# Designed miniproteins, single chains, continued (5), part 79

Each design is a single chain, and the fold is of that chain. pLDDT is the mean over its residues in the fold that is shown.

## One batch from the design tools (miniprotein)

Design m18914
Fold by ESMFold2-Fast:
Structure m18914 (fold): chain A 57 residues (1-57)
Amino acid sequence: MLYRAVKDQVAKSPLELTLKKGDLLELLADLGPHYLVARRLSDGEVGIVRKDAVEEI
């Protein structure tokens, strides 16, 4: 399942992924109402993503 970053977001913890608006992400795991684990398609980086920063495409 693919997601796209709707805004820039800076990692607040070492497990979070830093995102730029327009980044394409592959869902790896759903962590509940606020977070998911995703892989960024441009570089293969994996981390926790806040659900408010992304949209499903």
Scores: mean pLDDT 84

Design m18915
Fold by ESMFold2-Fast:
Structure m18915 (fold): chain A 115 residues (1-115)
Amino acid sequence: MEEIEKYAPDLEVEFEVEDGVSALGADTEVKRIKVTVTLKSVYKKDENGNWVKIDINETHTLEVKSEKPIPAREAVDAVVAGLEELAEQYKKKGYEPIADFLRRVAEALRAAADG
């Protein structure tokens, strides 16, 4: 925990959800789920073992839209699959803190759909 405070990555996530509640009722349960992930910086050890701040400044948007009634769980599962794929890509690039962050976002979305 103390290392997180000293070498914390600068990572942001924004959620936007449109449900089918209101005049359309059960005909459209969830119209859209959009997740925007902004990856500003991460700390990584260089070839000499020193902590170095790396500015990434990448933004990824994952969006699921439906014209038909769709359970929120199905929309969440699709977004989670995209987040897990991004996490694997960043892990392969050597950005483990970003991969871990993306997996935690995926877990939080699943928990929200289950609750």
Scores: mean pLDDT 72

Design m18916
Fold by ESMFold2-Fast:
Structure m18916 (fold): chain A 55 residues (1-55)
Amino acid sequence: MEEERKKRLEEAIKKSMNDFYRLSLREQLGEEPPEWLRKQMTDEELAAYRAALAA
């Protein structure tokens, strides 16, 4: 696997996922996002999801 290419792609996806999970927050409205989304989120994004739900 091309590590350099994978790293750049993961950073680009991470930025796009930030917008994606914010929209999904309203749809899921659970204590935790679904597993497929959670695996792609950073720890900070997961914490923000939970904090937004608690607010």
Scores: mean pLDDT 61

Design m18917
Fold by ESMFold2-Fast:
Structure m18917 (fold): chain A 64 residues (1-64)
Amino acid sequence: SMEEELREELLAKFEEALRTTDLSEEQRQLARDIVVQELRDAGASEEVIRETEEELERIIKEAE
């Protein structure tokens, strides 16, 4: 679905940014907020938002 494709694209871009760009803690939080907001604007369910927040946290932890 478009929502699933958008989610995959946003998560991939977020992970790439964390690996290749020296993002501050504030910039990481802003990037997380952007991913979540884009998914909400696309009509993602609260369950998908929750799962995405968990995945974003995992990506941040693995990037450290």
Scores: mean pLDDT 80

Design m18918
Fold by ESMFold2-Fast:
Structure m18918 (fold): chain A 74 residues (1-74)
Amino acid sequence: MSMSAAEREFIREVQRIVQRLAAGEMSAREAAEEAVRLGRRLGLEEEGRRVAEEILAAEPELAAWRANGGEVFE
């Protein structure tokens, strides 16, 4: 499977960003900025931008999910 050391590091760091976002330790905006910077640092600028866009796009749904009592099925 075609995962480079840089891609593996990117995924590992993105997981940390997502965990902190989920724990309420950072805003979606801060998480998106960290993802962009991470992608730039590792030469994965497109992947960093994509993750940032996904984080920002997920924020309205996360807000709606929290407003609905935090029910999660998956």
Scores: mean pLDDT 73

Design m18919
Fold by ESMFold2-Fast:
Structure m18919 (fold): chain A 64 residues (1-64)
Amino acid sequence: SHELGVELREALEAGDIERAKELLEKLLRSTPPESHPFIVGEALKYAKTEETREAILEFAATLL
């Protein structure tokens, strides 16, 4: 949903890894599988640190 996407972006920009993981999982569960690569790719763009980006990549790999 639009709200989840906005919250995920804010969490990623803030480096709040745990909240970003929770929101990413919720967003993936509420969207078609065909959209998952796009959603993960967008999340990686909003991650401002290597630590956050690595955490999101590792987490997404466990869901896909």
Scores: mean pLDDT 81

Design m18920
Fold by ESMFold2-Fast:
Order: sequence, then structure tokens, then C-alpha cells
Structure m18920 (fold): chain A 58 residues (1-58)
Amino acid sequence: SKEALETLKELIKHAASTNKFSEEGIQNAKKSIIEEAKKLGLSEEEIKELIDTLLENS
């Protein structure tokens, strides 16, 4: 849902601002985001937005 997507984007931004991710950490976060987003029923396009948010803020 749109609400779930926006909530996850906010959480990703906060996590990135409070933790400096290594390259390995980014890969682990990416895996976790994909897994969680699939559980929430997000589309591939929405999952891409979350990954882009992680990469832009890391």
C-alpha cells in the first residue's frame, strides 16, 4: 500500500542517517528491505523505490 511504502521510506532514511552502512551493510539492508516489502505485498516498482531510497541516503 502507499502508506506502507511511505512508512518504509521514512524508516530507511532514519536508519541511514543514524548508521553509516558499509558496502556489506548496504547489501544486508537491501536483502532485508526486499524480504519485508514482499511480506507487505509491495510491487517490484515499489521495492525499487525503497532500494533507491536506501542507496540515495547511504
Scores: mean pLDDT 78

Design m18921
Fold by ESMFold2-Fast:
Structure m18921 (fold): chain A 65 residues (1-65)
Amino acid sequence: MDRIKESTEISERLAPALAEPSRRLVEESRAAGRPELESAPGGSDFPASATPDEIVDRLLARLAA
């Protein structure tokens, strides 16, 4: 069981990459009149067996999309 470990690993990998993009995404969604995007930033359908690397890649891909 590695929920905390997985979360920490993902956070550590995403922290530098998402710090600025996350804030920008929230700000832009709010400016566009879509504050709900900040409360459900992913709404993502991550597979139950997704590895931390896969989750990181998917989140980064969504930020780029």
Scores: mean pLDDT 53

Design m18922
Fold by ESMFold2-Fast:
Structure m18922 (fold): chain A 81 residues (1-81)
Amino acid sequence: MKREEILRRLVDALAAQFPEHPEFVARVKEAVDRAIKEGKTPEEIGAELRRLVDSDPSLTPEQRELVKAAIDAAVREMEKA
């Protein structure tokens, strides 16, 4: 329950911060929804999302760093829950 809330807040934050990248945000949401259904660990979810960031050519290096920081914060919060 709280894990799904943390991940949905992450997706909402990315949508607000990167409105110019709706396709990227949609891919993150899809990966999050699938990972929740598959029962993946916080570490597995973090690794999958970071890979998604690294594979997206539309993001600048600075944007990739900001998104990864947000992912890492969400993973840490899930590990404490």
Scores: mean pLDDT 82

Design m18923
Fold by ESMFold2-Fast:
Structure m18923 (fold): chain A 49 residues (1-49)
Amino acid sequence: AIDRLKEEIEKLKKLVEEGKYSSGAKNRIQFLEDELKRAEEGRKLLEKL
């Protein structure tokens, strides 16, 4: 799950480089980074159990 989120973020960065997603990319990257952060926190909680 975490690796998939990182992969999607990298794909969006490529689209920004191509100029295809410049204006909307920041919001989408932020959303995916929030999802990644949430998934990492969830993993840490499972490790504490």
Scores: mean pLDDT 73

Design m18924
Fold by ESMFold2-Fast:
Structure m18924 (fold): chain A 84 residues (1-84)
Amino acid sequence: MRERLFTPLSEEARKLVEEADKLDKEAMSYFEKGDTEKAIELYNKAIELYEEAARLQDPDSVERGILDIRAGVLKALKKELEKK
């Protein structure tokens, strides 16, 4: 049997991660253009999709940990961009 460490993503989780990755890249592009408001909107959507994908994973899996870290990094970046 596979170790818990290498639990594969379900097809559903994989689709969510692919969509989140696209939104993350698009958000970075808008931020580089100086459109901070649009970047924040896209980061919010990417965070939601990563968190949804993470909820579909075993809590003790590496895949869950990776998705939680990725969502956390984007949350921290968004908070910094929203700072006032």
Scores: mean pLDDT 77

Design m18925
Fold by ESMFold2-Fast:
Structure m18925 (fold): chain A 92 residues (1-92)
Amino acid sequence: SSQIQKALQDLKKAAKEGGFQLEAEVKGNTLTLTITSPDLPKLIGLALSLIGLGLDGYKVELSIEGDTLRATITAANEDELLDFLNRLSKML
């Protein structure tokens, strides 16, 4: 979807402005994120925010290893995934 690709570019820009390095990939309704920051409290805060979104109907799986947060988010459909991407961009 062109809307998903645009949302991913917006997310990458928001991450960079927020002091994160971001790799993001969408396959079907699944988003895979690799987020790196030297600010561990900031990474932990983001992980807690992602867990909160998981309680709002998304399947969220995540881990933190050193300075890197890895997350896999599965939405029920493309519109819900697009909403997740837009919400995540505002948290960065």
Scores: mean pLDDT 84

Design m18926
Fold by ESMFold2-Fast:
Structure m18926 (fold): chain A 58 residues (1-58)
Amino acid sequence: MRVEARSPEDLIAALERLGVAPEQARVTDVETGETFDAREAIQRLLENPERRVVVEAR
């Protein structure tokens, strides 16, 4: 199951919705295909508010 997030708050909500710990999540940038852990993805979203990511359980 995949959940889109556009903000740190959306990412946290996506993790809660999936029922996975941040360490067990794979986060992928929609534009670049680059993969992050949840913590790094939060930082990336803070740096670029136009960024979109997809959250999946690992």
Scores: mean pLDDT 79

Design m18927
Fold by ESMFold2-Fast:
Structure m18927 (fold): chain A 63 residues (1-63)
Amino acid sequence: SEIEELAGKAGRAVAEGDEETAREYAEKLKEMGYPEQAERILEAIDKGDVEAAERAALEAVLS
């Protein structure tokens, strides 16, 4: 699904250190009705916690 692809792209961007792209995908998740998951991704980026960001992105798909 589009949400699944978007979440995957956000997680990949975080893993590669592409903070700008990861934030962009998080904002799109927020626009699609997943603001809590988007905020978790943004918080993980600020802390440098790649695993937390990837988990938050997966949770958006499962919700």
Scores: mean pLDDT 73

Design m18929
Fold by ESMFold2-Fast:
Structure m18929 (fold): chain A 66 residues (1-66)
Amino acid sequence: ARAERVRAEAERIAKKLTERMKKSGNSLDELAKISQEAAKEMAPVARELKALEGTNPLGGTFVKSE
């Protein structure tokens, strides 16, 4: 299922982020940059997950006004 694939990718990105932070976790500037980059990389995955739950299987058909 697509939701499982999206979640698996999100978890993979989260693990990568954690690994990077562990290696360079003694610098606030580096942590801030890593967090921003991870957020940008995670954003499309999180959006896709929400879209999959919010949109119809028809791929973009809006059923609810909200």
Scores: mean pLDDT 65

Design m18930
Fold by ESMFold2-Fast:
Parts: structure tokens; C-alpha cells; sequence
Structure m18930 (fold): chain A 65 residues (1-65)
């Protein structure tokens, strides 16, 4: 859906700003986001922001690794 696209783009933008990357996988209605090239502390902070953004869009929280 358009809301999932918006959430994914937000996550990608956050990862890029941190100097890393984000892998997005969507299967059977479940979204998994995997951060690459960033610290665990940065990943935790970004995961919190992505979950907050998902909540604003009325989406279930994605799994973040």
C-alpha cells in the first residue's frame, strides 16, 4: 500500500543520513527492515522513529533488525 511505501522511504532516508543502508523485505503482510553499516545504538534510535512513523500511518510495527 501507499502507506508502506511512505514508511519504507522514511526508513531508507534515516539510514542514509546515518551513513548506512536499509534493506526492506515485505512478505505475507509482514515488513522486516534490516540496517546495514550503522552502530547498534543508531539502529535502536532509528527503529524507534520508524515505529512511531508507522503508528502515525496506522500500520502495524515493522520488525527491525
Amino acid sequence: TTRFVAMNLYGIALAFEAGGGLRVEEKDGETTLTFEGITPEQAAAMAAEIRAHAAQLGLPPPRVL
Scores: mean pLDDT 72

Design m18931
Fold by ESMFold2-Fast:
Structure m18931 (fold): chain A 78 residues (1-78)
Amino acid sequence: MEEEAQKLMVEANKARKKGDYEKAIELYTKAAELFEKVGRYSMAANAYRKAAEFARQLGDEELAQSYEKKAIEFAKKH
């Protein structure tokens, strides 16, 4: 699962470089969920921060705030 989450982060970075922010958000969020399941809370927090950043770039402030809240919550866990 952690290895799968890392692959999703790599694919998200590729989508970002292509300007496909919607795909990047999807992949960062999926990676964050997998990092959460394996207890890698700092990695999950980082992935949610990335998702929030690109949600804001697309003008979706509510989605960005939702992911920022998750990132803060997981950053406080271990």
Scores: mean pLDDT 84

Design m18933
Fold by ESMFold2-Fast:
Structure m18933 (fold): chain A 96 residues (1-96)
Amino acid sequence: DKEEKLEKAKLLLIEAKKALDEGKYEEAIKLAEEAAKLAPDSAYAAAAYKLIGEAYEKLGKLEEAKKYYKKAIELAKKNNAPSIEEEAEKNLKKVE
């Protein structure tokens, strides 16, 4: 149930990060969106939105990147995930 969904979300985030590092930005977005859907309102969803923002930034879609970084920051604050919040805020400043 919830624990199984969180574990699957974690695995999808690992795959999304690998896709991002390999320059497969659209694949990274898809995998991260799946992770966020499995674990909504969680630190994993916050990490997923940060990764989606990073992928959009690499694609030159700065308005989309900014939107997802803001979502990641809000969700990271709600879920007490300071590392994700700090990284997303740093990334947001680069695209402002």
Scores: mean pLDDT 89

Design m18934
Fold by ESMFold2-Fast:
Structure m18934 (fold): chain A 99 residues (1-99)
Amino acid sequence: NPEVERRVAMLRFYAELLKKSNDPEAQRIREIAERVIRLVEAGEKIELSPEELEELKRYAKLGEEESEKRREGKGPVDGLVMLIGEASRHILELKELLK
């Protein structure tokens, strides 16, 4: 599936960027991303706990809000929150594609 392959490639890209951060939240989302990539490559179901699902949804929203600030030229933007949010969004989109 070309769309799944593209999203896995994008998620791998964001996971590698997050790996360079010493932030605990960045590392937690990186670990979830790497697990999701392994599950997809193994042809297994993407299983996320309710707590992980809520956390991913929260970060996807926060990343979108930071991206909007960047587009509008409002104040300083948190680039790390944008990266965490994009990784979280790709995880959620992969789960929807493979349900």
Scores: mean pLDDT 86

Design m18935
Fold by ESMFold2-Fast:
Structure m18935 (fold): chain A 70 residues (1-70)
Amino acid sequence: SSEIMMKQAEQNAALAKQAIADGKIGAAETSLRYLRATAELFKKMGDDESAARVEEMAKEVEAAIAAAKA
């Protein structure tokens, strides 16, 4: 389950980057919400390493959204 969750997080980070490139900021924000929820689930499971990795993906997406809105 943790491997599937991480693969889905990686897929959502990639989708967010593509959405930003396509000017679809709302879609990128949806993917960002998914990444934040996934990080919280990893924390609930006690998987702090995976949580930190997904939080880093979320920060990258958040920064890219902020840059696209500027």
Scores: mean pLDDT 87

Design m18936
Fold by ESMFold2-Fast:
Structure m18936 (fold): chain A 63 residues (1-63)
Amino acid sequence: EEERRRREEVLRARIEAEATEGLALMHGSSLEIEGRGEEGRREAEERRERARREAEEIEREAE
């Protein structure tokens, strides 16, 4: 049973990571410009967090 739970967590992490990477690729251009300087990093980090939330929503839709 525990091993099955681990697999589910791994699958969730994969789905979330792939969805997050997909979104990051679409916003790659914007993140590249914002990657300059510390202020740009903050905006890039917030965008990544938003991508995470969307990935989480996708997972919940599947659940």
Scores: mean pLDDT 61

Design m18937
Fold by ESMFold2-Fast:
Structure m18937 (fold): chain A 91 residues (1-91)
Amino acid sequence: SLIEKALALFAQGKYDEALEYLQKAIAEAVKSGDLRLLLDALLLTAEVLEAMGKDLGLAEASRRMARIIARDLGLSDAEVAARVAALRAAA
């Protein structure tokens, strides 16, 4: 999947390539209405940007958008944190 490829690139320190796949994942999620994919892509975008030390305002905006989507999906803050931990473990 696009997310699995982005995670593998993130684990390798290939941040720009990881962001390219995350942008593709966001576009696909928006087109298909896949809120789960959109949530994962936004959370990972924030993690990659923070790791790079770049565009921290965009990282914060991505996290805010992810929180809104998580609420729409009925996910608790603990479930979102567990999701981020699972995504990191997959990298």
Scores: mean pLDDT 85

Design m18938
Fold by ESMFold2-Fast:
Structure m18938 (fold): chain A 61 residues (1-61)
Amino acid sequence: GPSIVATVKEDYVASAADELTLQKGEKVEVLEVTADGTATATVLSTGQKGVIPASFLEFVT
């Protein structure tokens, strides 16, 4: 599907090696959201790729 941009709605600290540590207000390009609520994303400011719970992301409708 098409990539979408989402805003981090609250701070998230990585709990696994594949997870992103993100600050509230960061912009991410969402590559995929799985049915279990996991988002694969790239941080726009750093280019870092990883996973984050989709519940921490605010999607533009």
Scores: mean pLDDT 79

Design m18939
Fold by ESMFold2-Fast:
Structure m18939 (fold): chain A 76 residues (1-76)
Amino acid sequence: MEVPSAEELERAIGRLREALALPEVQANPEIKALLERIIALLEQALAAVRAGDYDAAQAKLQEVEELLQEIGELAR
C-alpha cells in the first residue's frame, strides 16, 4: 500500500539489473524481456517518487507486481 522510498527503488533496480546478467535469464529471452519491462517501470516509479507523484508511482508498482508474477510462472 505504501510507496517505497527512492533509495529502495534504486536498490531494487540495481538488483534486477544484476539479475539480467544471470546465465539463466540470458538463456530465456521471455524472462529477459519481462525483467527489462519491470526495470523500465521501476525507473518510471522512481521518477514519480522524486517528483512527489506517489499516485503515479503506485500505479507503476502495481504493473511491476503483475510482471513479477509472470516471471514466477515462466521461471525455468
Scores: mean pLDDT 79

Design m18940
Fold by ESMFold2-Fast:
Structure m18940 (fold): chain A 58 residues (1-58)
Amino acid sequence: GPAAERAKRRGEDAKKAGEALKVEEGVRYGQLGIEYGEAGDAEKGFEYADLASRASGG
């Protein structure tokens, strides 16, 4: 019935919100990786790039 459909939509909206938060985290780590790389800290640059990949790929 309509109540079950509304509950399903709330569940789908919650999943999308969770995915959006993971994307934001990945973007932040990616930006840090680029900034450290540009600053000449290749080790930290790669570390944050890996964190970004894990956040967006998990």
Scores: mean pLDDT 74

Design m18941
Fold by ESMFold2-Fast:
Structure m18941 (fold): chain A 69 residues (1-69)
Amino acid sequence: VDPEELEREILESMLRMQISVSLKPEDAERVIKLIDEGASPEEIREALREAGVSEEDIERIVSTYEKVK
């Protein structure tokens, strides 16, 4: 398989895991749907902020999302 695709899959798995541990299940599901729809990093940041995620966790999640895109 393509090494770039493998790295993307790993980053996607880490992104989903970070969201699942940082957010309530209902909020995590909403954010994951936005990611699957190709939402902008700013839209993801707003959704995370609304869910009460800390600024440092928001920064980590958004940075990972930008690498996946």
Scores: mean pLDDT 79

Design m18942
Fold by ESMFold2-Fast:
Structure m18942 (fold): chain A 56 residues (1-56)
Amino acid sequence: MEEEKRAAYEAGVEQGKKMPKENLDKAIEDIKELEKSGVITPEQAEAFIEGLKKAS
């Protein structure tokens, strides 16, 4: 896994640990919005979302 994707995944896991399960859908939508705006790559967005799901 590339460093950026691994960092995104680890950040997703960390964030998922701190948030209630009911906020997961909103967090996923926010990450997809960042991808669409070009702030992050599709691969980084996917890795972060997988991290969120893993922690929740």
Scores: mean pLDDT 77

Design m18943
Fold by ESMFold2-Fast:
Structure m18943 (fold): chain A 113 residues (1-113)
Amino acid sequence: MGLDHYLEGKRALAEGKYEEAVEHFKRAIEELGPDNADAYLNLGRAYLKLGQYEKAIEYFEKAIKIDPNNAEAYLNLGRAYYKLGDVEKAKEYFQKALEIDPNSKEAKELLEK
């Protein structure tokens, strides 16, 4: 069931089992359907941890398309672009995350580096 896979994916992500997290979130999306922004966000986070930055960007963009006010998705887009060496694009997304959530300590810290 999609919900069970979503919860197992979150546990795998928390335990550093990123490949297992990817498998669980993919199954969650297959069962819950394409409109689950949280599943796409967490799938992107798992790919980010695996160093698959282009895949991470793809899934964060899917999450934002469903929920355009998701500050965490913009924050993670910035992280992925930073890892790809696109520092200016990374800063643009960190600024966008901060516009949505002005109290984001994480976005502020990433802009100061």
Scores: mean pLDDT 84

Design m18944
Fold by ESMFold2-Fast:
Structure m18944 (fold): chain A 106 residues (1-106)
Amino acid sequence: MITLTQSPTSLTAKVGETVTLNGTASKDIDNQVDWYKQKPGKAPELLITNASTRVPGVSPRFSGSGSGTNFTLTISNVQPEDEAVYYLKQTKEEPETLGQGTRLTV
């Protein structure tokens, strides 16, 4: 089973800051990762597919990068609505696995 580790576990940002969230896979997964945003009481929202492809309708303030074992989600010009837990999911091997999440407080 592929393990995904996200860092930091939590961070606090001020409105207008740029933050970077990282994920590490236990083995090479190419670019086969998706990033999700989940607010309390709401369904997870897909933000980025295949490490760097932004889902249509998602704010251009969100960008993904990385390949192999190291992945990054960058949120520029952080807004209060960005407060959420962000999850990395690998789609390389079954079962699909999620990281533990990074909690962003704004």
Scores: mean pLDDT 87

Design m18945
Fold by ESMFold2-Fast:
Structure m18945 (fold): chain A 61 residues (1-61)
Amino acid sequence: ASELAALAAAAGILKVAAEIEGLSQEVVDLAEEAVRAADEGNLEEARRLLEKAAELMNREL
């Protein structure tokens, strides 16, 4: 429960940061998918999508 909430919060923050920095739509989409996975209770998928979004963000910054 707390881990899913933390992942959802982290993904939401990453999405907002990507929008503010003008990063690619792919980063925004991956972060949004991570939030959805966390909201659905899918911990493994939420973690995977958040890691992928963070990796892509690091490549674009």
Scores: mean pLDDT 79

Design m18946
Fold by ESMFold2-Fast:
Formats: structure tokens, sequence, C-alpha cells
Structure m18946 (fold): chain A 94 residues (1-94)
């Protein structure tokens, strides 16, 4: 019914808004961790945080594919950026 469809649309919108907020927070964290790694400050802590963001957003991107493929793609992009930061931190610690 139309009433059921409207309810589903509202629930989907709320879920998308939460996914976007989590992705934006993740991206901000990744940028902060990258700055720490580039400056040589707390590289080990930055590595752990970048890895946590990568794992969280990669999982959310997989689940988000069914909800909204564009938001899922954005989350996957942030996870990829976190993975790149983790790789650079690991290289710097060698």
Amino acid sequence: SLEELLKQIQEKLETIEKMVRDAEEGRATVAEMKALIDSGKDVEGALEQARAVRDKLAEMARKGREIDPEVARYMAQVAFEADDVEAKARAKLK
C-alpha cells in the first residue's frame, strides 16, 4: 500500500542519513590520522584508528549496497582511503 511505501521510504532515508554521517566522521578521522602519520606523531595509534575506520566502513558499504548503492560507494571510498593511510603508516614503521 501507499502508506507502507511511505513508511519504508522514511525508514530508508533515516538509514541513509546515518550512513552518510558515519562516512563523513570516518573521512574526518582518516584525514586526522593521515596528518599524524605524515608528521611522525603517534603513528602506531593512527595506524590502529585508520584500520578500525577501514573495517567499519567496508562492512557498512557491503550492507549499504542493498539500501543505497551511491552511499555504499562513498563508504567504500572512505574505507579505501583508510586502507591507504594504514599501508603508509605500516611502511613508515619499518
Scores: mean pLDDT 84

Design m18947
Fold by ESMFold2-Fast:
Structure m18947 (fold): chain A 62 residues (1-62)
Amino acid sequence: MEELKREAEIAAAILRAEGRPDRGVGSTHPSVKKKPLSDIDRRVRRALAEGKTAEEILAEMA
């Protein structure tokens, strides 16, 4: 079932990279410390910037 966990991480990264609106959650949220993007997040953002759809990204990464 490790594949399901990986697919969930990829799906979450896609949602973040697609510009999911941060409404309310950004309120009073300190951003002074940034975490480096995970390898999955970086790869997903790259693919979305190239115009790939979420399904294409999942097919390539899953």
Scores: mean pLDDT 62

Design m18948
Fold by ESMFold2-Fast:
Structure m18948 (fold): chain A 75 residues (1-75)
Amino acid sequence: SEAEEYLKKGIELYKKGQTKEAADWFMKAGEIYLERGEYEKAAESFDKAYEAAINDPVLRRKAAEGAFRARRLAS
């Protein structure tokens, strides 16, 4: 699926040290998982985006908010 493809792309970019680009793909994956009601996978994707976006405080905040929202919806 699209979310799984985006996660894979993010992981490959992260392995190459392209952390900023990896974070963008992890964010896209998280958003799609949220829309699909797959809250655990959404939270994991946003956590990966947060870790990858270490030098991007705006993206880190969005990733943290996404993870929080996913965990809240899982409850």
Scores: mean pLDDT 88

Design m18949
Fold by ESMFold2-Fast:
Structure m18949 (fold): chain A 86 residues (1-86)
Amino acid sequence: AAELLERAERLVERIEELVRELEELGDEELAARARKLLEEAKELLEKLREAIEAGKLEEAEKILREIEELLGLAEILLGLAKRLHR
């Protein structure tokens, strides 16, 4: 349970780093998309905490997977920005 929360918190921190990198590249549109992914990830992190508190480990694992998917999308956005601004 604690390990799931720590994992999810690290994934959200990684998305925050990707948002910062996108902002540094100056692509306002892609940075805005990444910020929306970060907002969704933070909402999922809150739901993950609630699921853990309720003892719903299967639900918590499902939410963790959704956060991992959002990180993947943020990585795609950064990759796209780097290619467009080479």
Scores: mean pLDDT 85

Design m18950
Fold by ESMFold2-Fast:
Structure m18950 (fold): chain A 89 residues (1-89)
Amino acid sequence: MIKEMEELAEKALEYAKKALELLEEGKYEEAEEYAKKAEEYIEKAEKLYAELRAKNPKLTPRELRAEVTLGVARVVLGVMKTIKEREEK
């Protein structure tokens, strides 16, 4: 469970970074696809985190680290959304 959450968090960050790179290359459609994948993985990781905390509310360093990774992924996606909105008028 914790390892699964870590893997989902890492995938979310990977997809978010890839989406940002594609956006910088002017590949808006591909960037949007990767951003959506990142959002999906963030949602899956958050759901597992909530389930884990419901069963065992004790904090672990690995769980906290995964939460930080998800936070970074969300920030990257937020930056991308801001850039996209500026392009759309």
Scores: mean pLDDT 77

